# Ledger of designs, part 63: designed miniproteins, single chains, continued (3)

Each design is a single chain, and the fold is of that chain. pLDDT is the mean over its residues in the fold that is shown.

## One batch from the design tools (miniprotein)

Design m10168
Fold by ESMFold2-Fast:
Structure m10168 (fold): chain A 98 residues (1-98)
Amino acid sequence: KTEEAKQAVEGAIGTVKDLIKAIKEKNLREASILQVAADILMVSALNLTDNEEAKKLIEEARKELFKAGDYFSKGDYENAIKEAEKALQLLEEALKVL
């Protein structure tokens, strides 16, 4: 249970790192695919953990991921990267408490 939640969060971390790279390259198609993939992994982690602190951090990361998506859809790549980096930090904190 805990190991499966950690694996899902580690997957989300990797996917958000790839998302940041795609946004920097202005690859909007790949960024959109990676945003959806990251959200699926975050939802998976939420369903696999009973740790309330980790759940709160993952839900905050999901909110920052949605803000990143809104910014890159508008062509605001700088703010999109900033929000994606916030999501990454929140996921790394979630991993520490799992």
Scores: mean pLDDT 88

Design m10169
Fold by ESMFold2-Fast:
Structure m10169 (fold): chain A 71 residues (1-71)
Amino acid sequence: DALVENLIKALKSKDPETVINAIEGLVKLYEEGLLSEEQKKKAIEALKEVVKTSKDKEVVEKAREAIEKLE
């Protein structure tokens, strides 16, 4: 699914607004039941990478919230 892959790629953006929008997009797809189990697993792994690598407090906080919702 190109949409899910594009959102995961957007998590690696240098722009915090773009990363936050991608996090929110992945959470929305999850809440609407539009993520497969494999896509959910990949999204969680990508979000954990964001928490590890981002220096932006709001990005890290939003990524942690998303991980909790998806797990």
Scores: mean pLDDT 84

Design m10170
Fold by ESMFold2-Fast:
Structure m10170 (fold): chain A 86 residues (1-86)
Amino acid sequence: LELQKGDVVDTFTLENPLDEATFQKIEEALKANPVVGPLLKGIFLDESKKKLIVVTENGVDLAAEISNILSNLGIKITGFKRIVIE
């Protein structure tokens, strides 16, 4: 994934590591969301599978919407970090 200026990298720290099936459900839910889906550039897990990284285009505040999607899927978030690519 090639990052461009203005891209937003949101990292959600999770209480429990994600299995592959749950990760796929998250990816499908984010892509299907009318606010998040059109701006979604990528979704990744770190090596621990406890950090979900969501990359979106153009500096809009999507953290609340993404958090709602994760909560609706039963996923508990314990931390959050945002980086805007300059």
Scores: mean pLDDT 81

Design m10171
Fold by ESMFold2-Fast:
Structure m10171 (fold): chain A 94 residues (1-94)
Amino acid sequence: SLEERKEKAIELLDELEELVLPYIKKKYGEEAAKKFKGIIEGTKKAIKEADEERLKEILRTLSESVEGLAKMVEDEELKEKLLKIAKELRELAE
């Protein structure tokens, strides 16, 4: 259902935040980490307010962004986890 897909999307965003926030803080500093946290919160709000079509658009864009981030990380475990999140986001979009 739409509600179940939204709940799963929020869960994946929470996983993404926990996984990526330490990386951004270490590599780009506190200000970048704060901005990233703001983007995550904004995306969660957009998901909660989205209809079926808007949710698909958000999830596709988010999946692409996470894949792009995965390409920039050298840590093999982090890269693998990011690619898994991107795949799950893409599957929710369909």
Scores: mean pLDDT 87

Design m10172
Fold by ESMFold2-Fast:
Structure m10172 (fold): chain A 66 residues (1-66)
Amino acid sequence: SAASRAAAGRAVRDALLAAGASEAQAEGAMNLIEDPRLSIETALAFVIANSRGAAREAARAVAATL
């Protein structure tokens, strides 16, 4: 659902910010996950692929809970 997608996007944003990612990176990741043209799994894979270090591990941790 759109509500579940929005919750997933916010979870990724908050996790990236907590890991020290920039606001632009966190917002970009949230927007990607909220894009209805992509599956949540595909969007998460792109976020993980485009993240580094602590931010990548934070994105992986969120993916594991979804």
Scores: mean pLDDT 82

Design m10173
Fold by ESMFold2-Fast:
Structure m10173 (fold): chain A 95 residues (1-95)
Amino acid sequence: MEEELERRKRAKEAIDAAMTQLGADVAASIREFLAELEKENLTDEQLAEKFGLSVETIKKIRKDLEELLPRAEAGDFTARWRIWIDIAIIKERRK
């Protein structure tokens, strides 16, 4: 009984630690990704073709970045996770 409770507690602590670390790494990845987008100066249509995504998906990602980036930079973990998901979608399709 206590053995299972201890196991769940350790799992939660490991997840919380990983999530804290991911927050810092996500912030760095966001800055790098935005710098690449600015450097290439591509339209939404060109970005969609380059990454193999729909124009609607690119517009959604761009809007999410505009709305969430200030919050993510301020340390909002939820905003960082949302942006990380958007970046992961782009990276998966760019392969």
Scores: mean pLDDT 64

Design m10174
Fold by ESMFold2-Fast:
Parts: structure tokens; sequence; C-alpha cells
Structure m10174 (fold): chain A 79 residues (1-79)
């Protein structure tokens, strides 16, 4: 679960969203440390919802491909 949050933050940083990556880590990691994977997933979803629209459909698909497995891992941990 921690690795999933860190992977999403890394993806955000690689795409120029370093401030959102730092905010995600600050908001989600305390939930991970407390075992609140549902809270961590909600923090991830809120942060991803704030990502600006990518300039192309190809970049949008690449971003989803990079983040979807990590989001799914957190969703499974929250169940």
Amino acid sequence: PREAVERIAETLRERGHEELAEELLRRALPHIEAGDYKGALEAVRETLGRVPAPPSLEEARAFLAATTPAVEALRRAAE
C-alpha cells in the first residue's frame, strides 16, 4: 500500500506535477501508517482529480496506464 502511494507520487513528479506529488505523500502516508487504506485511497483519488487535463489523448492513456495498477492495489487493501 505505501509503495502504491509512492508510485503514484513518482508518476506525478515525472509528469511535472511535483507539488501535487508532495501533497499526496503528506496527505496519504499518515493514513497508510494508521492502516486506514480507505482514507489513503480517497486522498489519492482527490489528488488525481486535481491533475490538469493532459495535452493529448496519448498522454492521458499513458498516465492512466501508469497510475491504474497502484490505485487498484490500494482499493484491494481497503477491502
Scores: mean pLDDT 78

Design m10175
Fold by ESMFold2-Fast:
Structure m10175 (fold): chain A 77 residues (1-77)
Amino acid sequence: MEAEIEALREKVRELEAKGLEAFEKKNFEEAKKYFTEAAETAAELFRLMGDEEAAAQAEALAKALPAKIEALKEKAA
């Protein structure tokens, strides 16, 4: 379990880094993809840790991220 938790934490960090890089380059479609995958991976991580509340919040964030990135894209244009 510890190795799986560490692998998921590393994956979240990697996906967040890729999302930030894409967003800085104004590649909003890639940013949506990576940030959404990061939030989904974080939900999986929290479920493995038994934190149902954090998992639910991460799932809600994953569902909300596409609209939030679209709003930021409009603001950046």
Scores: mean pLDDT 81

Design m10176
Fold by ESMFold2-Fast:
Structure m10176 (fold): chain A 112 residues (1-112)
Amino acid sequence: KIEEKIKIIEEAYKILLELMKLELDDTKENQEKALKLYEEILKTSSSELLEYLEILSLLAGHYVSKEKLPPEEALEKAKKALIDYLLGKASAEEKELVEKAKKLIEEAKKKE
């Protein structure tokens, strides 16, 4: 059960890392690849995969804005924090950040 969730988080991380790399390269080929990835995500992703994509994005954004980490490092830290949260190993600060992200996602789903 936990192993399956970690696998989905790893998949979400890889998707976001690929999208970030494609967005840093403004070539037409990479822009087309990014658009295809977005379409695949919207069409084929489970609700759980979409939730983890959103949580990782929110956590990475926090680490970029508050800790001034480069986006790639922020995303790595976000992945570790989310996995540690699932394993019950997260710090109180990490747990609060993940729970806040989950609450924001649930509130967004209920309103719109």
Scores: mean pLDDT 77

Design m10177
Fold by ESMFold2-Fast:
Structure m10177 (fold): chain A 76 residues (1-76)
Amino acid sequence: MELEELAERLREAVEAGDVEAAEEYYRRLQEEAGRRYEEARARGEEAAREMERELERLQERIEETLRRLLEMKAAA
């Protein structure tokens, strides 16, 4: 699953109030991001830098969703 697809499923789960699904998608997103970063590092500095920027943009896009998820978990 693409990082973009995982981010969208995370957003959908948070919008639905499904904390369990949201935590599962966030965990998968973190695992996939880590895997892609390590793979990029193995390919060279330029690839690693490009992946780092892609992950930074991903974090910016999911920042509000993560804030909502944390608020939902704190309320439980």
Scores: mean pLDDT 82

Design m10178
Fold by ESMFold2-Fast:
Structure m10178 (fold): chain A 96 residues (1-96)
Amino acid sequence: DDGLKTSQQIQQLVTEAGAPTSPGAASLVASTLYDEIKVRGKSLEEAEKIAIEVLTSYLMLSHFLSEETAKKRAEEIVKAAMERRDEIFALLDKLD
């Protein structure tokens, strides 16, 4: 399953960049950044802010974290994904 393999590779890239996280959180951040930057043409700064808000909500609902804790973890995960974004986007481009 190429999709499952890609999700695992994205999780590994984010974890290696210093933000260990779930496959679901990593995939959500990757798809959000891809959509906002590559599809909607938003700036890196705008896409990062949107990804932080999306992931903060996800962590609060799925992991029952407080807003403060969820936002801090979201910022760490999104920062890691942004550092590895060229590799993440190359993986997502291969799925299309």
Scores: mean pLDDT 84

Design m10179
Fold by ESMFold2-Fast:
Structure m10179 (fold): chain A 77 residues (1-77)
Amino acid sequence: MEAEEKAIEEGLLAVVSEATGYEVEKVVVDGKPAIKLTDPETGEERIIDTVEEEEAFLAEHEEALRAAVAAARAAAA
């Protein structure tokens, strides 16, 4: 189910993008899957291509992700 897989990936990337303020894209670097972060204000690109960097990024932005979810729930009330 090609469209459904793509929609799930796009949904996850959109949530992370909204929570962190970065543009989040799934990319391939040296034949390996990676995540590209783009700062919309400066255009600065950062590539997360290791598990350690991915874990650090998620831990660093966990509070922002939680705040975004809480704000969305409050707005829906």
Scores: mean pLDDT 67

Design m10180
Fold by ESMFold2-Fast:
Structure m10180 (fold): chain A 64 residues (1-64)
Amino acid sequence: MRELEAEVLVPADATPEEMARAAAEAARAFGPLAALSVARLPDGAVAVGLLEDGTLVRARALLE
């Protein structure tokens, strides 16, 4: 399967910008990205990245 998922917990007082940053960082931890997009959610953020080998990565930042 060519899809990877990750979740990262951020402090309960994290701003939407901090949540987006954490999600993007978690996606980048899988390897070098050909593409990355980040969406802000009411209670978190989701980063969707494409690794250079064509693997899709989805990382979610959630409040702890």
Scores: mean pLDDT 78

Design m10181
Fold by ESMFold2-Fast:
Structure m10181 (fold): chain A 66 residues (1-66)
Amino acid sequence: GAAEKAYEEYAHTETRIGAAEFGAAARKYIGASAEEAAAAFRRFDTDGDGTLTREEALAAMEYAAS
């Protein structure tokens, strides 16, 4: 789906994506605002390490699209 393609295009690793890459992917593939993308990222970044796993990033994309 769109969320999966967004992750694969913008993630620099197969396991994690950073806030900037996530924001760019969300804006391109789901039309999220920078604020919506940042809010989704923060919600799923439970460890506060500034990265999301693939599973967390896909869930955050679905959350931002809602």
Scores: mean pLDDT 73

Design m10182
Fold by ESMFold2-Fast:
Structure m10182 (fold): chain A 69 residues (1-69)
Amino acid sequence: MAQVNQIIAGLGRALVNNDMAAARTYLQQLQSFIQQGQLTPSQIATVQRLIAQIQAGRSPAQIREQSWA
């Protein structure tokens, strides 16, 4: 569980720094945890929504309006 929270925190920092490549790397790691069944339904919904917003080209500020930490 601590590792998932660290990855979510890293994703938040990448978005603050406008580093979309790092944000995508953290999202791939979170998708791996989803496949392993290690995320809660709430965390899965948050990750899927963040992926959709990043793919839609939303600004980091708009993406940060989602709760993840």
Scores: mean pLDDT 67

Design m10183
Fold by ESMFold2-Fast:
Structure m10183 (fold): chain A 75 residues (1-75)
Amino acid sequence: SMEAEVDRVLDRHISRLKEKLKEAKTDEEIQRAINEVAAELFREMDRLGVTPEQKRRAMTRFALEAQKLVKEYKK
């Protein structure tokens, strides 16, 4: 199903962000990692041919998960 494909793609990008955040030392590097992975996810959603609403929901979920990850890595 399309929902399962979106979830799989989202999970891959969250995992990629988590790995990039392990190497990030500064707030600027953290923001760069988020922006790079978000751009990759946005392009992948376009390739999947999802609706604008599905894309918005996926990007919103990514943003919320990114915020949680940053909070966990914030000292």
Scores: mean pLDDT 84

Design m10184
Fold by ESMFold2-Fast:
Structure m10184 (fold): chain A 72 residues (1-72)
Amino acid sequence: APVPSPAELYERRRALEARLEALLRSQGYSEETIAAALAHLRALIDTLIAQKQYLKAQEFLDWLEAELAAAE
């Protein structure tokens, strides 16, 4: 499979951030907890992209997408 671009990884991250925010809010988590979770997701993906670990970033996003789909 082709290596994903940083732009594609950032786009997927933004979409999954919106889904994660909606899920955590629906489960009654505080805005502070939601903000912390989103900040951690951003930091992780940004770090992997900065390190040029694009496939590892994709694997993490694939895992998160599956986890969110199972919890929604």
Scores: mean pLDDT 86

Design m10185
Fold by ESMFold2-Fast:
Structure m10185 (fold): chain A 68 residues (1-68)
Amino acid sequence: SLSREEVLKAIADVLRAIGLLYEAALAKKKGTASEEEIEALLKEAEEYVKKAESLGFNVKFGSSLPKV
């Protein structure tokens, strides 16, 4: 079982991933970021999801993060 501290770290990683996905979606909608910048945000979000999953969290976003 995960420790309470590890659970909080996993939750923090998921919240960071959600924040990055939201930033990517807004940047795409506003046209304020390049496709490379949006892709970088999406890859960073994927890394945070993988960190949470490595702690034993079953984060089901499919085999890849949702498309924005």
Scores: mean pLDDT 75

Design m10186
Fold by ESMFold2-Fast:
Structure m10186 (fold): chain A 93 residues (1-93)
Amino acid sequence: MKELEELKKEEEELLKKGEEILNKVGLNPGETPSEEEKELIEKYYELDVERGINPGRLFPLTEEGKKEAEELKKKGKEKYEELKKKAEELLKK
């Protein structure tokens, strides 16, 4: 199924981008991130929620950012479950 192959490729790409962003930001744990690093963290939150992966790897932000990250994580889990359901439907045909 071509659609299943596309979904798998998209997941792999999201994982790679997320890992790259995390490595960039995670070099100094506990340090206050720069403006550029904050943008990378925000983008990583979006990527993490998109794929529904481990939230514990995200760099902690302010109290406000933590709440926002939790909401984004919830949205990502929903997207990931939707992708899984589509893949299962394609396999069942």
Scores: mean pLDDT 51

Design m10187
Fold by ESMFold2-Fast:
Structure m10187 (fold): chain A 84 residues (1-84)
Amino acid sequence: MKTPAEQAALDKDVEISLLQMGVTVAELAAKRAEEKGDLEKLREELRRLVEYLRRLYDLTGSPDDLRALERAERRLEEVERQLE
C-alpha cells in the first residue's frame, strides 16, 4: 500500500506526461495553421497551448515551463491583435 503522498506523486507524473503530449500536439497544430495563414485556427491552437502550459507550470514550478508559457502568451496576444 502506498501512502497518499506517494500516490499523489505518481498521479502528478502521469498528468505532467499527458500535458507535455498536449503541448507537442498544440505546437504542431499551431505551426500548421500558421503555414496555411489561418489566423483564427492559429489563435484557437495557441489558446490550447497556453492552457496546457499553465497547467504544466502549476504542477512543475519549472522556470523552463514558465518561459514557454510567457512565450506562448505573447504569440497569442500578437495573433489576437492582428484579428482586431
Scores: mean pLDDT 83

Design m10188
Fold by ESMFold2-Fast:
Structure m10188 (fold): chain A 78 residues (1-78)
Amino acid sequence: LEEKIKKELEEIDKKFKEGKSITEIFRERAKFTKEEKELLEKLKEDPEALEKYNKERLKLQNAIEEKLSEYDKEVKKK
């Protein structure tokens, strides 16, 4: 989970440095990736694993939202 959070935050940081707007980054992150869709298809047959995945996904989403909020504050200060 920590590795997934780190990877997502690193991707957000990269996009922000490339000049993507906070809104664009947030919009892109709201979509399921192809890998996530494939994982969900496999997990639907294992309810316990699906529940665990959903809890981890919620933690990841919260971390991403916090990171984007920090970037938004930085942009507004400039």
Scores: mean pLDDT 68

Design m10189
Fold by ESMFold2-Fast:
Structure m10189 (fold): chain A 64 residues (1-64)
Amino acid sequence: SRLDVALSRLLAQIDALLASGASRQELVDMLKRFAEQLLDEGIPLSDVALIVQQGVDYLDARLA
C-alpha cells in the first residue's frame, strides 16, 4: 500500500542517517521533513502520525 511504501522509505532514511553517523538533531529534522512531505503528498494527518510514530519507535530501538 501507499502507507507501507512510505514507512519503508522512512525506515530506510533512518538506517542511512544512522550509518552516516547523523546527530540526534539531524534525525529529528529528517522526521519533521518526512512528515511535511507526506502531508504535501495529500496523506491524511492521522496516517502521517502513525507512520512517524513507527519511525520514532524504530529509531528509539536502534538508539537504545
Scores: mean pLDDT 86

Design m10190
Fold by ESMFold2-Fast:
Structure m10190 (fold): chain A 93 residues (1-93)
Amino acid sequence: MGFNKKAAETITKSLIDSIEDEELRKAFEEAYKQGKVTEEFAEKMAEHFGLPLERLKKYIGKDPYEAFIAAELEYAVDKTFERRKAGEEFPEP
């Protein structure tokens, strides 16, 4: 666990630094400092990924890194579904 925690902290900081959305980055930094997802971080993730806030409220109080990765996965799944529905990979009239 000790080595895993240090690795997670390094990865989380690198991820935060890579975020171009300044408001999302600041909310992530605050959540990380508090050790839990804040309501503001959930709201900024919802805005950034275009997801309903209700989907992200379930992460409030959870680990900020895990919540962010889970939100990215939900976004990727939704985008894959939308692209398929739009006929991007399966052209339909």
Scores: mean pLDDT 72

Design m10191
Fold by ESMFold2-Fast:
Parts: sequence; C-alpha cells; structure tokens
Structure m10191 (fold): chain A 59 residues (1-59)
Amino acid sequence: SHADEAGAIGRAVAEGKLSPKEGGERLVALGLATEEEAQAVRDAEEAINLAVRGVAKHG
C-alpha cells in the first residue's frame, strides 16, 4: 500500500539511507506529497546542513 511505501521511505530517511530531500522527491513521485511539500523539505535540509557545518548557524 502507499502507506507502507511512505513508512519505508520515512524509515530509510531516519536510518540515513536517504536524505530528507530524496525521501520527499520519492513521495512526490508516488503521489503522496506535493512539490511544494518537497520544496519545504529541501529548504529545511539546506538550512540544517548550513547550521551543522557551522557556515551559517544564524542565517
């Protein structure tokens, strides 16, 4: 089912096997998320990566 597929993608992201961006793109491809929702994940992942790398911790 689509719920099982979404759960598998979520687990793969949580386990570090997929980035949140890649997981969002797969959910859009399956029709389980909008492109706008995937874009929000991409923006959040970019902001987190910048903060974690110490390049722009405050924007």
Scores: mean pLDDT 71

Design m10192
Fold by ESMFold2-Fast:
Structure m10192 (fold): chain A 81 residues (1-81)
Amino acid sequence: SEAVEEVERLLLQSFLLASDQKDYAGARALADRAVALARERGVPREELIRLLQSVADAARKAGLDELAAYLEGLAAEVRAE
């Protein structure tokens, strides 16, 4: 799905802003955009949660604990819907 690929791209850009540029505010903004885009484009909730958790796991392994916690929080909010 083009929508899934775009969501994955935004989440990857979020990760790179945090890891490479230390831009945590920008990283969070891109994560928020990814969630909004997924909802607008009808990405299944379960797939969005898996994408968020996958990137959160990568962030945690990279020592980006603040970004990982934020992405986990977004996944929890999506689950609560």
Scores: mean pLDDT 89

Design m10193
Fold by ESMFold2-Fast:
Structure m10193 (fold): chain A 105 residues (1-105)
Amino acid sequence: SLSTFLKRIKELAEKAIEALKAGNVDEARKYLHQLLSLLFLYSQYLAMLDPEKAKEVRKLIEEFEREALSILRDYEAGKITREQAAERLKELFDKVLKKLEEIES
């Protein structure tokens, strides 16, 4: 179900943030990749039912991936602290989850 899917996305987002707070960037990347894979799968299912909603989800995935990877790169380059990286990633996940719920409506 869609609610089960969104719950799983939220759980993976929380795990990625906690991994980053612990300084485990590799673990955060793994959770991020799992989350992106689930979002792509959801987009594929939506394309069969509602092509316009699928386009909005794909646009959201593209922006999310770009911004999330940028945060991780800035942290690894020493441009931002671990706390700043975790907070920015949390804000990004909150934004994405809110937009997914709006698209679902």
Scores: mean pLDDT 84

Design m10194
Fold by ESMFold2-Fast:
Structure m10194 (fold): chain A 65 residues (1-65)
Amino acid sequence: MTVRLPVTLPEPATAVVYLDGKKISEVDLPAGDHTLEVPVSSPGTVVVEVRDRDGRLLTRVERQA
């Protein structure tokens, strides 16, 4: 299964992906529009936290896989 998450960033940021609280992926993203594709092998809660270079949380997205 693949979870697709649209993310719009005003500045470069890092997206960290968690599945049931475990970090499964980390991606550095430039400013602009992105779609993160997260492959998951088991059902669970997918959380994406996007933080800027100073560690400030820009957005948090939660999806059920």
Scores: mean pLDDT 78

Design m10195
Fold by ESMFold2-Fast:
Structure m10195 (fold): chain A 62 residues (1-62)
Amino acid sequence: SGYEAAALFEELIRRGASPEEAAAAVAARFGAPSAERQAILQEIGRKLREIGDEFQAELLAR
């Protein structure tokens, strides 16, 4: 299901994988997503990375 694929993608990004590596792992396990689903997953990965970078910057500023 799309939920399981998205959850795996989010977990891999959270653990430090690049969006390309996370997308490749999801494709290998669940099959390649449609172009629309790939765009959504890339946007989620981008957003999670942005949040992670902001949080890390806050920690390093202390």
Scores: mean pLDDT 68

Design m10196
Fold by ESMFold2-Fast:
Structure m10196 (fold): chain A 103 residues (1-103)
Amino acid sequence: DEEAIASLSEAELAESRAPLLATVAEMQANVEETIARMDEQIKKYGAPPAALAFAEGLKEILKHTDLSVEQKLELALLAARLALEGASAEEVVEKIREEIKKI
């Protein structure tokens, strides 16, 4: 039954989302440490352009203390998508700022 399958899919989606929400909440609790750690890892190991673009987008998101953990997760997923599609760090940050203005 489609309704039963949809209900199970929603529960599975909620379970998949819980670890990501917990990760964002941990990042929010330790914004300065999270940013410093990202910068240290990038400096030590280097990063591909997509990872650099995503990191800059994530830093922009984490600076906004008035956003909910859920809103930050949605913005982080957007930043990851744009970075994987080849957007520059500047383009990702600009798009994240644009989306935050709509909230």
Scores: mean pLDDT 74

Design m10197
Fold by ESMFold2-Fast:
Structure m10197 (fold): chain A 91 residues (1-91)
Amino acid sequence: MAEEAFTSRPLTPGQRAALQSAADRLEKLAKEGAPNEELVKAMDDLIATARAAGVSEVDVALLEIIHGIGKATGDYRGAALEAAKLVRRIL
């Protein structure tokens, strides 16, 4: 049902910890001015972690859109911070 896709989906403690760790890593790299290559890799890792955790397809698609905007604009830091912020809102 559509309602289930937008209500809080129960994550396992391990899935929640993995997502939080990936978001924290991405935010740290962005704040420390890591190279674009590291930000892209951290973003790919975050998206993969979200998919593996069973985060909603809508939220995963939003993460992919944010990553795509970063690649299109060259604002990898801005994209990384927005992605980490989105994940914190999902948790």
Scores: mean pLDDT 79

Design m10198
Fold by ESMFold2-Fast:
Structure m10198 (fold): chain A 78 residues (1-78)
Amino acid sequence: KAEETLEKIKELAKQVAEGKLSREEAVKKAADLLKETFGAPEEYAEKLATLIIDEALKNPEATPRELAARAMEKLLKE
């Protein structure tokens, strides 16, 4: 479940890199997926979605697990 959600978020980041989707649209879609999968509050889901999308854009070769770990590390530093 979680891995599948992270794969979908990574695909959204790829679409942003290819110019097929805006970063704002990708973050919104990713936040919706995080809310559905984890039941996260909207504000938290938006922050996490932003971090995952940005990390995937910086590191397209990273695994979904690596993207989640880096995003969580950045979120916890706040």
Scores: mean pLDDT 78

Design m10199
Fold by ESMFold2-Fast:
Structure m10199 (fold): chain A 95 residues (1-95)
Amino acid sequence: MEEIKEEIDKLVEEFKKWLDELEKQAQTATPEQAAQLGMLAVDEYFKTLNRMSDLYGSAPEEDRDELSEYVKEREKEMQERLDRLMQTLMDVIDK
């Protein structure tokens, strides 16, 4: 169980670091570039969700209830991070 949670944590942390890098690029981006950064962020979000889903599905059935709650919490963190980046990108587009 701990090893699956650690792999999920690693995926979420890699996702957050990737979005942190996109947010840095957003500071000097044109509106067109900001739109492209948004597409990259959404693509990485779905790739990470798919990897988390695969890890969840690989777990023993007896562990899935606990892991389901854990995945839901980590997914919420990813959604909140994505929402912050999208707000930053919208601010660039609106200028």
Scores: mean pLDDT 84

Design m10200
Fold by ESMFold2-Fast:
Structure m10200 (fold): chain A 71 residues (1-71)
Amino acid sequence: EAVAEAEREFREKAGEASRKHPLAGGYYLDTVAAVRAGDRAAVDENIQKLGELSPELAEAARRYADAVAAA
């Protein structure tokens, strides 16, 4: 499933980022909650915050959000 794969990649990148920055896990959870709620504004804000920690993490978050929106 495209959603499951995108969520797995986002989770893996969040795990990598959390080794450098402890808040990455919290931002990951907030982003997942916003995506599941369909809160576009919260998704965009959280992806910007993730991008401050890691561009790769923000990209994975966008792929996850896009996959959920397309499903």
Scores: mean pLDDT 82

Design m10201
Fold by ESMFold2-Fast:
Structure m10201 (fold): chain A 73 residues (1-73)
Amino acid sequence: SEEEVIRVNVNAVGLDDAFIERAKKLAEKFGLDPVTVASAAALVARILGENPADFDEETLERLVKRVIELYKK
């Protein structure tokens, strides 16, 4: 849900600003909301039990888009 995405965003901000900047650049590249992208990426990493900063750009984009699509569709 939208509320869940927002909560994940708050948690992501508390974890790593560098990751958020990375997600922001990715969102700009693909025309997505940077806050939503950062939140979705953090959620994906938590589900997989890993640091979102470890994902390469292509993998991060693919997973984040999938999560966003699931929340909006």
Scores: mean pLDDT 62

Design m10202
Fold by ESMFold2-Fast:
Structure m10202 (fold): chain A 76 residues (1-76)
Amino acid sequence: DRIERLREVTERVEKLLREGKIDEAIRVARENGDETLARLIEGGIAQGLSVEDLIRQVRFATERLIEQIRREEERR
């Protein structure tokens, strides 16, 4: 399930960000097809966001992506 996978990827990305492994977090997001999350992390680092703010942004973006996927797949 794409939603389940996205949640797992987000949890892994958050853990890597907390560990300061920014490049690994970007790689994990990108390899799982979440270019939006990878771009968000890159942009956040470039803007000087704190790790906590970056994690909050990633979490919020993931919730919105999940809602979009759910609406697209279940909408009739």
Scores: mean pLDDT 78

